# Ledger of designs, part 96: designed miniproteins, single chains, continued (2)

Each design is a single chain, and the fold is of that chain. pLDDT is the mean over its residues in the fold that is shown.

## One batch from the design tools (miniprotein)

Design m7328
Fold by ESMFold2-Fast:
Structure m7328 (fold): chain A 87 residues (1-87)
Amino acid sequence: SMEELRKEFEETVKEIEEILEELKKLASQADPETKARIERGIKSAEEYLKELKEKAEKAKTEQELRDVLDQARILLDLLKKELEELK
């Protein structure tokens, strides 16, 4: 259902936001060059997440929501990998 897909999207967004906060914490402890690189990645991810939130709000079909959810899941996986590489 559209409602279940929206809930899954909201849960995925929450996980993305939590990882972005962890990345911000690591950036604050990093050397200036590494910090700048992480901060650029965070900014790009935040801008993309904003676009995904707008697409989800405009979605009128289950397929449109599934496509946006898939994009959010790909972003989440990329951020998880980046976080693991920085630990």
Scores: mean pLDDT 89

Design m7329
Fold by ESMFold2-Fast:
Structure m7329 (fold): chain A 68 residues (1-68)
Amino acid sequence: SMRERLDELYKKGREALKNKDLDSLDEILKELKRLQDEAIARGDLETAKRASEVINELLRGRDRLKAE
């Protein structure tokens, strides 16, 4: 399901942040944005909202890494 894929990408995103792997994080963010757009197009409001929350959290982490 899209929700299971979202949760998998979130775990990968957190691992990329832990490893300070900006390249992997950027690829994960692109895939999360595609998933968010697909959820919106399909009317899956709950998955779309969760994707927005996950993307926002990972973007905050990315900004902190870029400040290093």
Scores: mean pLDDT 87

Design m7330
Fold by ESMFold2-Fast:
Structure m7330 (fold): chain A 110 residues (1-110)
Amino acid sequence: MEEILEEAKEIAEELRELAERLREVVENGSQEELEEAMREAIERAREFAKRLEELAKKADEELSRYLQTAAALLESIARGGEELRGTREGGYRMIEGLERAAEILEEAVK
């Protein structure tokens, strides 16, 4: 349990950092930098979703529900990011979703 909570906290922190980096590129980057940053954010979101799904298998029912909800949100964000890749609208939607996933995990580990 304690190890799962610690890893969930680390993922939440990494999601916050990813959102901040993506925001910098969305606001100040070139079109090429935006496309690349969104590609990396999509890949990272899928990796985090997979990690959260694996953690959910080891968690109790209540914690597992939070982890699965965050994972599903990250998978949804990755799909939306692919569809709107290279757009600032797509970038902002990804940032919002990454921050929301972090909030779900932060609530789960209180």
Scores: mean pLDDT 88

Design m7331
Fold by ESMFold2-Fast:
Structure m7331 (fold): chain A 65 residues (1-65)
Amino acid sequence: MEARKLMEEADKLGEQLYLEERARREQELAALTQQSPEAGEAFRKRLEERLRADRQQVLALAQSL
C-alpha cells in the first residue's frame, strides 16, 4: 500500500502542527517580547528548533512504517 500517501499525510500533519503551535505561541511570544526583547528572541529560537525537530520526527516515523 501507498508509502507516498503516508509521507504526504506526515508532511501535512507536520505543517498543521507547526501552524497550530505558531498561532498558539504567538500571543505568548508577543507578551515576552514586550517585557524583554532578549527573552522574546530566545523563545522564538527555541520554538522554531522544537517545531522543526517535531516535524522531522513525524516524517521519520511515517518513513519507518
Scores: mean pLDDT 70

Design m7332
Fold by ESMFold2-Fast:
Structure m7332 (fold): chain A 80 residues (1-80)
Amino acid sequence: LEEIVESLSELEKRVLLTLYERGPMSAGEIAEELGVSVSAVSRALARLKNKGLVKQVVRGKAVFYELTEKGRKAAELLLK
């Protein structure tokens, strides 16, 4: 897990910590919070999902992203 955390880009780390602190968010909400493009956030979320750190949750017509158990532990390591 530590090796995965060390491999994360700065944007991936910021996305992970934002989801840890705020709970489930859409890509647009994360982009607004971090002051980056939605496309950049979407790519970061795709990479985090491939690493098993985030999952997609569909609510109404929108897609939200949430930390997995592994993602929560990764965020806790970033706060160390």
Scores: mean pLDDT 82

Design m7333
Fold by ESMFold2-Fast:
Structure m7333 (fold): chain A 64 residues (1-64)
Amino acid sequence: MDRLTEAAAEQAKFLAKKLGAPEELLKMIDKAREQGKTDLLLEVVSYLVQGKAEKAKALLEEKL
């Protein structure tokens, strides 16, 4: 697996859990990881760092 994709996905999952995001968001992050969507995962991390879990979820719903 690409190290950047794995790192981005793990960071996204960590931040999502910290924010109390629903399990569906974690599953969508895993799906993006499986599809190798590195740029999408980096954007998701950017939103989650800002506490914008709903925007992260909407982006994943649009791009998956």
Scores: mean pLDDT 82

Design m7334
Fold by ESMFold2-Fast:
Structure m7334 (fold): chain A 89 residues (1-89)
Amino acid sequence: SRVAALQAQLDAAAASIELAGKILDESTDPVRIQQVLDGLQAVRTQLQALLAQAEADPSVPDALIAQIRALLAEAQALIERAQAKLAEA
């Protein structure tokens, strides 16, 4: 179903965000941090597209829309953290 497919995409995005946070905790390599930033920006773009699609679809539960917004906030916080680490390099 559309809801199950959306949940799978959100689970994948959450896993990518978690991995990005772990790499930012452990890495001081500016090349690796830039790769993480690029990946997080791609995930944010995907989540923004999923949010627009979900908001246009009345069959999508409000809980899933809230989950997309929460993941967008997490991705944005990690993007800002990656940018700050690159500015210190």
Scores: mean pLDDT 89

Design m7335
Fold by ESMFold2-Fast:
Structure m7335 (fold): chain A 56 residues (1-56)
Amino acid sequence: TKLSDKTLEEISKLTGASKSTVLLIANHYGVSEEQLLEAAKRSKNVQELIAEVKKL
């Protein structure tokens, strides 16, 4: 998975996760930048982000 620094910052701000944590989630679950950003928009924290990503 390739994520731009801008997208990492956006997801970090939406979820409160560090950029490193966001990158780890993307790589571990093999989701696209678009899928991860959509999941983040529906998430209030890291736990919700992981739950949304697991549904993809």
Scores: mean pLDDT 79

Design m7336
Fold by ESMFold2-Fast:
Structure m7336 (fold): chain A 57 residues (1-57)
Amino acid sequence: SAAEEEARRIEATAEKNIAALRETVQKLSDSPIAESARRAGEEGIKFQRDLVEKARA
């Protein structure tokens, strides 16, 4: 169905976004702004995962 196809597109996009966020988080240094940036990246990953979960519902 169109809904199933859309869910697959959302999952594929989320996977790419998660991979990009993980790479960014790993490259962050111990600079003073690094903790805030890491937290934002982790929150972004959680948001993408929640979006996928809701799309499957």
Scores: mean pLDDT 76

Design m7337
Fold by ESMFold2-Fast:
Structure m7337 (fold): chain A 97 residues (1-97)
Amino acid sequence: TGEERAEKGKKAAEEAAKSGSVSPEDALKAGNEAALGSTIAGGDSGPPERGYKYGEEAAKALDEAAKKAEGRENQIWAGTAAGVAGIGAGVARANGG
């Protein structure tokens, strides 16, 4: 279920980014903010150990992808990937928690 939710979140975030509702820079920033912000905003509950590690892996993937990206589409995708990891964890909490 976690993987399913993460994938659906990824699709939703990617759709939002591609629809042009946000700039590529805003999409990238949102991805980072989602991954980091969920930890800060949910200080009391915090991300579970597994979710925390997953978010860090996503952030790492974002950094690598952004560094290798040659265009805005790749930047949007990288930001979306990181944001989805955080959103996926949030969705799992909202539905399963």
Scores: mean pLDDT 46

Design m7338
Fold by ESMFold2-Fast:
Structure m7338 (fold): chain A 83 residues (1-83)
Amino acid sequence: MKELYEELKEKYKKVAEEDLELLVKQVEADGLDAELVREQMTPVLEKAAEELAEAYVNKDVEKAREIQEELARAIEAAIEAAR
């Protein structure tokens, strides 16, 4: 189980890093504060990656859904705040 957790955690962290870079580039292209978005979203995405890996190992479908929903809301809020 520890091996599966570490594997999923690394995969989710990689996706989070890629999503953050895309978000930062979009915000920067729009002339908004890209550094503020990076600062705010880095801890949120990292925490979400760890929690999703844990939810998967625990087979907690409801928790995984909640984490993804919360992450989507956080991304929306970060983009709105950068305006």
Scores: mean pLDDT 79

Design m7339
Fold by ESMFold2-Fast:
Structure m7339 (fold): chain A 65 residues (1-65)
Amino acid sequence: MLIDEDAKRGAALLDIVISGTSKAKEVTLKISDKDIKDAQAAAARLKAIFEKAGIKATTEVTQLA
């Protein structure tokens, strides 16, 4: 579903925060869930938000027992 306006507004707020550091940021997102598919979906969404803000995001997803 299209959530573009919310994501764009969130990216603008993130840009204000990262502008304070004045460096290209790289973020590693570690997500753990019993359902690996749900964890992967959440990781992909967060990655998209960070990448829209110009931040390189790497995702690591693990399944919990």
Scores: mean pLDDT 60

Design m7340
Fold by ESMFold2-Fast:
Structure m7340 (fold): chain A 108 residues (1-108)
Amino acid sequence: SLLQQAIDLLDLSIKYLKEAAASKDPEKMQELIQKAIQYFNQAEDLFSSVASPQTRQQLTKLSIKFIGLVIAALGAIFEGDLEEASKYTERAAEIVQQMRDLVRQELS
């Protein structure tokens, strides 16, 4: 199932975002966020397989929020504020969890 593949990719994105948020190393945090973005982009390519137009619209809105949060996290890393970077990264993981749950509902 394409939707199951999307869920698995979103779960990988969540895993790497959580690892990034827990990291005390700015270089490692950046690498993990980039890895999370790669899996997220692969999952996003599969969202066209979601049958519900309403769910697709919600996924689009959450994707925009996710992008904003990862940009903010990377900006905080650049400024040397790892506490702020961690907070944005945790919020990004919460957004991906919401997206995963929306995609999972389409399997029922």
Scores: mean pLDDT 90

Design m7341
Fold by ESMFold2-Fast:
Structure m7341 (fold): chain A 89 residues (1-89)
Amino acid sequence: SMDDLYRPNPKLKAILEAAGATGDTWTLSELINYLGLYILDQKLADPEDPLITHVKGTPLGEIFGVDSISGRDGARIYEAILKEATLVE
């Protein structure tokens, strides 16, 4: 469910806290929103194509193991987040 709560690992949590997040658990929608705020605050979006985010050499790129993220591939973004967070039952 999109309303399920997730507990991110310490590295992902540090990114969320840098974006202003508080607490220990968030929904998938909240995780995505805070990652968007992090990308905006760190100015990681490509200036010519805002759907492309450059994360190579950043903490986000280290966690996801990628050089860039495409907003056109939402399924891969969801899968990447879910590998770095555990479902709270």
Scores: mean pLDDT 81

Design m7342
Fold by ESMFold2-Fast:
Structure m7342 (fold): chain A 72 residues (1-72)
Amino acid sequence: MEEEEKRREELRSALKKAQEDYQKNMKTFIENFKKKYKDMSQEEVDKLIKEIQKNFDARYKKWVAEREKEIE
């Protein structure tokens, strides 16, 4: 029983780390995206970034949900 709880805690820790890594990668992506598309207006860039973030968040949530099923 406790070995399963230990496994769940390890998975939760791994999920938190993955979440932090995801946010860090998103920041890097946003910064690079803004630098790459300097010819676009800031408003257009921010709009596209928000849409990209929504798509990535949806994919990431799916991945987390699959992992949470394994934690059961």
Scores: mean pLDDT 74

Design m7343
Fold by ESMFold2-Fast:
Structure m7343 (fold): chain A 71 residues (1-71)
Amino acid sequence: LAEVEAKAREEGRALAAERSVDELLAEIAAVVSPETVETLRAAIARDPANARRYAELGMAMALMQRELEAR
């Protein structure tokens, strides 16, 4: 479980590296709930210096959700 989470965080970071925060949020919104997207947007609005970190977290969540549904 911890290895799967670590891998998802690493993949999320890699996928985020060359994309804008807006592009990442759009991709995240296609997979996760609207409530999760709003939570991420609110976090970014409160702490814009860490916007990419929140987008990376959202991508990790989206990857885990896709993997769960593929099973």
Scores: mean pLDDT 75

Design m7344
Fold by ESMFold2-Fast:
Structure m7344 (fold): chain A 96 residues (1-96)
Amino acid sequence: MEEAVKLLQEAIRLLGEAASLYARALGDDDAAAYAPQLADYLISIAPKLDKESLKKLAEEVKAASEYLAQTSPLPEAQRLAREAAKKAEEAIKLLE
């Protein structure tokens, strides 16, 4: 559980950074500011979630990260999103 939470927190941080860069590139400054705030909130609550909720969150983080890795025109956002997807997948495996 603790190792899965740490991997998921790292994945959420990377996804938040990737989403912020992508939103800013699209001219959506509100989304660019919101993405890191949502990531920080999710990181703060992750240790309080049960195993089922953590697994669902990790699956959602992986899916969102894979989507950004495929759709972002920014190489740096793609790199961060791919790293986030990998860490989310590792967290999912620990929660099985």
Scores: mean pLDDT 86

Design m7345
Fold by ESMFold2-Fast:
Structure m7345 (fold): chain A 119 residues (1-119)
Amino acid sequence: AEDEELYREAVREINRLTAEALYHIAMGDYEKADEYIERIRKVGDEAAKRLKNPELAERVRDYADGAVEFIRSVREQFEAAKAAGPEAYRRLLNQLAAVADAMGHPEYAEKLRELAEKA
């Protein structure tokens, strides 16, 4: 595969794993979310090793690191929102649904909005 396509495939997979991790955080399943974090790191590392262009290799590692930090930040936001009450929790779920849509995963966006309606 061309380096550009390999990079795009890695980004799509990292986005999918990020959406899965966010959904599991929303469900309170932090063990599953941690498994997705490790999978994101693996995807980034494996893609970086296969990429011939060192700039794309650095970019995919940075993208994976950014996804991991985002997931960790969201976990902290859920703890804060849960302490603040149901309205804050619903707001966070709807914000994450918008993120899932932007990442190309409307199926996870729908699940997150359904959780917000039930909260």
Scores: mean pLDDT 85

Design m7346
Fold by ESMFold2-Fast:
Structure m7346 (fold): chain A 94 residues (1-94)
Amino acid sequence: KKKEQIELLEQAIEHLKKGIEAADKGDTKTAAEHVQKAIELLEKLEKTEEVENAINSARAALAYLTSPNPDIEKAKELLEEGLRYAQKALKKIK
């Protein structure tokens, strides 16, 4: 149980990091795919404040990445915020 929650969080964190990396390269499609996968993984977790904040930041970032006029800088800022919340959630569960 605890092992499963840790594994899901670590996978979500990896996808958020890859989303940031893709955004840095201007690849909004790949960034959006990784962010969507991170959201799906985070949604499987128990809803703590940190998990909810990570989901909210990731969803906001996804909106900026998938807009007709993508705001990559704002999306990246939100992804870095989501990553911090996800990492805090992982630290509290470990």
Scores: mean pLDDT 88

Design m7347
Fold by ESMFold2-Fast:
Structure m7347 (fold): chain A 97 residues (1-97)
Amino acid sequence: MTEEEKREKILEKLIEEIKEWKKNNDKATLEVVDFFAEAAERKAAAEDIARAAAEFARRVTGDPRVEPNPDAATRASLAEFAKLVLEAKKKVEEELK
């Protein structure tokens, strides 16, 4: 399976998940979706996205030592995920019009 095929599968899954979250009025999860979509739309630096993700991780785990500066591969992965979230959100909005 190619990287593009993997990306498309993740995108399809995100579209389905966002539709379900909207249907269930899951405001907290939709706020996270909006955060990643807005970060991708503004072309936010990968390190800024990584810092925000680390802050969410600290809140979930309760461990204040979670590092905001993961390695370059993790930062790149988070930036790519944000782009996928933006694409999924736009496709959901297009289908609901």
Scores: mean pLDDT 67

Design m7348
Fold by ESMFold2-Fast:
Structure m7348 (fold): chain A 73 residues (1-73)
Amino acid sequence: MLELRGRGGELEAQMQAAIAAGQGLPVGMEVYYDEEGKPVEGVVRLDPGATQAELEAAEEKLKKEAEERLKKL
């Protein structure tokens, strides 16, 4: 398991590079935001042992949240 830490865009870039290098899939993310809504600090865990079911469950949750937001036209 690989743990990446950084701020916003730096964390995203590190995560993408690690995924491209085959270090695993993001199974955990913790991000702290300031009062302006900007990410101040974040931690992402990459796990090569992550199950497909866990990844799909996370995607389904995000998709459902987006659908609820779009339903209010």
Scores: mean pLDDT 63

Design m7349
Fold by ESMFold2-Fast:
Structure m7349 (fold): chain A 88 residues (1-88)
Amino acid sequence: SAGVQTAEEIAARLEADPELLAEAQALEDKLIAEFKAKNPNPSKEQKAQGLLEAAQAVLDLLVRRGAVTPEQAQAALEALRAYLEAQL
């Protein structure tokens, strides 16, 4: 799918930029930790929402850094949403 291919392209771009990869991973880790602190016993739906919000923030960072386009970010986020909805 286009979203999966876009996610692979984003991953390859980050592998080529270890400083940006580290910044993205640090942001994701921070947001997931904050979510867990606020939601000690999250439902599956709350976990999915938390992951989507963390992914959105990381993708917004990558767009601001010029690493991905807004269209690539949207495609990757929609693919993640579809994947998480399938897990519910």
Scores: mean pLDDT 83

Design m7350
Fold by ESMFold2-Fast:
Structure m7350 (fold): chain A 85 residues (1-85)
Amino acid sequence: MEEEKKKILKIIVLEYLRNYGETTVDATIAALRADFEAYLAANTLSPNERHALEVALDLLIGILRNSAKALSKEELAEIEKEVAE
């Protein structure tokens, strides 16, 4: 149901923000990218390993971004306020 789906999406966004210690979706996405770029710069990876990590990053960002997009600006601001507390 639409209401149950919104509750799940709110949980997804909230957990991502809490796990990264960030208060906004955009800051969390930036932190995710920075961590992966730092790892890629510090490590010599095979083309297959690099591709697998790039796919994993895209999936993680995609889950967060699409979950946030499915919520209203007001609903998203409410989640960001909860994380900041």
Scores: mean pLDDT 79

Design m7351
Fold by ESMFold2-Fast:
Structure m7351 (fold): chain A 100 residues (1-100)
Amino acid sequence: SLEEEARELIRKLEEALERLLKLLDEAIKKEKDPELKEQLKELKKRAEELREKAREIIEKLEEAIRAGDEEAVKKYVEELEYLLQLTLEWIKEVEEILKK
């Protein structure tokens, strides 16, 4: 069902965002180059802003589910899918930095 897809997406996004923030904290602590360390701190700030945006969309999605508004549910699902894709891309970038 659309509600089951939405709930699974919320879970995946929350897990991915937690993973991203943990990786960023690890990368920042490990980085010795001041310029790259500052870039990682800026990326962490952007990741925290993305998490806040995700929370807002999740709240709207939960309201749409309760209201039975299928069009709104589809809209917010698409927005969260985009944020999940972006989060996974940033995870990959931070993991590559951690390998160096």
Scores: mean pLDDT 88

Design m7352
Fold by ESMFold2-Fast:
Structure m7352 (fold): chain A 92 residues (1-92)
Amino acid sequence: SAARDAAIARAQAITDKGVAELDEIAERARELPVAKSIQAMRDVLADTGQGLIDRATSKGLSPEEVNRMADALQRLADTYVRAAEQLLEAAE
């Protein structure tokens, strides 16, 4: 359905945006001792997001279920980006 496809696209966009933000913070931190920790957060978000999207696609989840998944991914991304920014600030 269009609604389900939109919800999957939203989950993908959330994952891609969070990964891109973490990659940017990791680049800013590249010479600091926190760079590897930020890269690890990036990899976990990328892997978690892709795994959940793949599961939603393969199991034919409802738009409502995919949107709840996207909401959880948004909270995870927000938490990791905030933690990465705080680590960068503390390491400067």
Scores: mean pLDDT 89

Design m7353
Fold by ESMFold2-Fast:
Structure m7353 (fold): chain A 83 residues (1-83)
Amino acid sequence: MTFMNVLPEMSPEEVGQAVRTALRTERELVVTMDGSDKEKAERYAEVIKQTAAELGGTAEVREVDGNIEVRVVAPASEAELAA
């Protein structure tokens, strides 16, 4: 499991690329964003969800202690994708 914090200076595209890179070596990634700017956090969450979907994985969005947390799981096994 890998943890990633979204920095205020990161673009949604940079966040998407970081998630894609992390999922090449990690099966699970947790991305944390500041929940005080809900609209901005929702944009990051959408990019993360889209990136996970493009890789055949899943993403779950949760609010934890005022932050927005996105848990990304690597794509289903080849056997599950074939079934």
Scores: mean pLDDT 73

Design m7354
Fold by ESMFold2-Fast:
Structure m7354 (fold): chain A 62 residues (1-62)
Amino acid sequence: MLAALVEELNRLVQSQPAVTQDLAQRVVQRFKLTSVQELREKLQAVVITLQDLGVEVLEVHA
């Protein structure tokens, strides 16, 4: 689920970086983050970690 979103976002960034760049810049500006690159890396790490945790939790609960 989340992996598909990350993949699509990555594709959007590569195909239409303008759209994603605007979004990233807005988030950085609003939250006064250090760098867009840091935001991207952090977001990707969090999403991947959440997905791994979600899949494991779902398997145990299922």
Scores: mean pLDDT 56

Design m7355
Fold by ESMFold2-Fast:
Structure m7355 (fold): chain A 63 residues (1-63)
Amino acid sequence: SMAAAEAAEQAALDSGATPKGAHLARIGFERGDPDLTGAGAMAGYGNVEAGIKASEAARQAGA
């Protein structure tokens, strides 16, 4: 859903991802690809924890 995609983008930003990384996290969620969501979150800082948090936020937001 749009709300879940927004949650994934926001979680990535809150975890320190760049705007580009956060956008990739959103696209990953919209495509149903949690790996791409995590990769997008990591792109800003190479931070595995940011990727995990983005993926978890997307799952918790639910469709």
Scores: mean pLDDT 63

Design m7356
Fold by ESMFold2-Fast:
Structure m7356 (fold): chain A 83 residues (1-83)
Amino acid sequence: MSPLQEIEAKVSLAKMYVSLAKKLLEKGDYEGAIESAKKALELVREAREEMERLGIEDPELEEELKEVEEEAKRIIKEAEEKL
C-alpha cells in the first residue's frame, strides 16, 4: 500500500468510527460513543501527521480530516457531559 492509500484508508476508517459514535450517542451508549470517537481522532491525527511528513497537499482530504475531528470532539464532549 502506498503512503497516500494508507492516508485515504485512515480517513475512510475515521469517518466510519464517527458514524458509529454518532449512532451510539443517539442510542444512549455514551461510553461506546466516546470510545468510537476517540478511535476516529487517533486515525485523523495519524493521517494528518503522515500528510505533513510527506508534504502531501490535498484540500479535500484536509477538509474531511477537519470535519471528522470537529464532529468526533463534539460527540466526546456531549457524551462525557451525560455520564
Scores: mean pLDDT 85

Design m7357
Fold by ESMFold2-Fast:
Structure m7357 (fold): chain A 91 residues (1-91)
Amino acid sequence: SEELRQLSRQYFAQSNEYRKQGDLKKDVDYFRKGGEAYVEALEKEGKTESAKILRESMERSVELAEQGDLSKSGSVYAAGGILAVALEIEK
């Protein structure tokens, strides 16, 4: 769903703004909302395996962010997203 993809982008933008302000709690909260919206978009599009991989990557990214490792958090989420897309396109 494009609507959910747009909502995801909006939440990620808000997460980034809170990160710039040093509000790690709100950064993580909005990052989770963005990830959940993107997973829901993939599920509604029938991309079940991609949704699963992205959900797992989002949860790991949130865990790392809560531990203060924002750099690793972003990398894990991005890698999961790329892998999820590759699996649905190539399989």
Scores: mean pLDDT 74

Design m7358
Fold by ESMFold2-Fast:
Order: C-alpha cells, then structure tokens, then sequence
Structure m7358 (fold): chain A 80 residues (1-80)
C-alpha cells in the first residue's frame, strides 16, 4: 500500500540521517519485512510479536532518537 511505502521511505530516511549500527539497520529492515508479511491473512500472529521485538532492540540502542520511527511502525502494526 502507499502508506506502507511511505513507512519504508521514512525508515530509510532515518537510517540515512542517523547512520546507526548494522544491527539496528537489520532490526528496522526485518521489522518492515515482518510487517509486510503480516498483511497476508494466513500469516501467523507471532510475526507482529517478532517485529515488535526488533523495534525494542532499536529503542534499546538509540533511545529517544528512534522513538518517532518506532512509534510510526507501531501505529501501522496496530491497524493490522
């Protein structure tokens, strides 16, 4: 969806600006993959829980700097 594409663009802009560790980049990219997968009605409910675990890892590393992008991802997940 256009909303999901906007979320991917915002995550990439965050990565480009903050230049976080490869672990944090991987956590953000995997969260986006899992959020996309959760659009499938046959996807296990655990995929959202796994995405949330990745976002907690991002917050643990970057704290307040990551709060806006994590909140946007969480808001999108809440619509699923």
Amino acid sequence: SSTFLALEDEAQAFIDKEKPSQRTITNLEMALVLIRYSQDPNAPKSVIELAEGGLEGVLKELGEKAKEIVDKMREYMSTL
Scores: mean pLDDT 83

Design m7359
Fold by ESMFold2-Fast:
Structure m7359 (fold): chain A 92 residues (1-92)
Amino acid sequence: MVEELVRELEELIRRGAPAEELQEMVDRLLENGAEEAARLAYERLVERVGEEEAERLIEEAMTVEKLSRERAAVLLYVGLLMEERRRELAAQ
């Protein structure tokens, strides 16, 4: 279920969905299983940037933006995917 919502979020980002739709999907993920959604987002963030950088980014988001750890992990993963999409479009 949470993994299916993560896949739906990834598809929305791939399609270039507006920020409002992405925010609604993030809220749905956190409402349906914040800890599980954060775990999946964290694992995928670590895969791309490494554990040390992932922890640093999460700590910074929690401190500066005053986000929960779970929301920080999910939003950082969304931001990473949006940046990957931007780079792919620029390379074409």
Scores: mean pLDDT 82

Design m7360
Fold by ESMFold2-Fast:
Structure m7360 (fold): chain A 92 residues (1-92)
Amino acid sequence: GPMIENEKLEEYLDNLLKEADVEGGDGVISREELRHLLRSQMPAWSDEEIEALVRTLMELADKDGDGVLSREELRYLVELLLQDAEAVGSLV
């Protein structure tokens, strides 16, 4: 992808956490909050595509199986999504 410098990645994560964890402010994202976030970031995607992505990302990043994503796990997901966006970009 466009090279995301650490400081830009941190700002992006702060914005994502603020968007998804609107009221909690606890710095973690539930599956429901992640679904909402992905819907806002990818409005052209279907509910089924968003649900499949949520499931895949939770399985990849939720290493302890507690059903929430920490900031560290979310950072990992953002890096994976950026890598996938590059693959998608190569098809256009």
Scores: mean pLDDT 63

Design m7361
Fold by ESMFold2-Fast:
Structure m7361 (fold): chain A 97 residues (1-97)
Amino acid sequence: EKLKELKRKAGILMVAADILIVGELIQETDPEVIKKLEEARKLLHQAGDAFDKGDYETAIKLAEEALKVLREAKPDSGAVKTVEEFIKVLKEIKKLA
């Protein structure tokens, strides 16, 4: 709704997604899946850095890359849904900013 509320929601979703990816990493034994989860986490952190700097276009691009890798690693993870919502909120912020 309001830009300030959307920015707060985006921050919460980013942190929630990171926590969920870490939860998957703790339980995972497949080295290829671990590698993809680490790549998704790195991309999500880079998206967060771009978001913090007000670069919403770069944040969206990096979050979409993270989502693609995450879907390959753990398609049924709650992290997938959380990153999808994060991207949706970022797109709303960009439209209003």
Scores: mean pLDDT 88

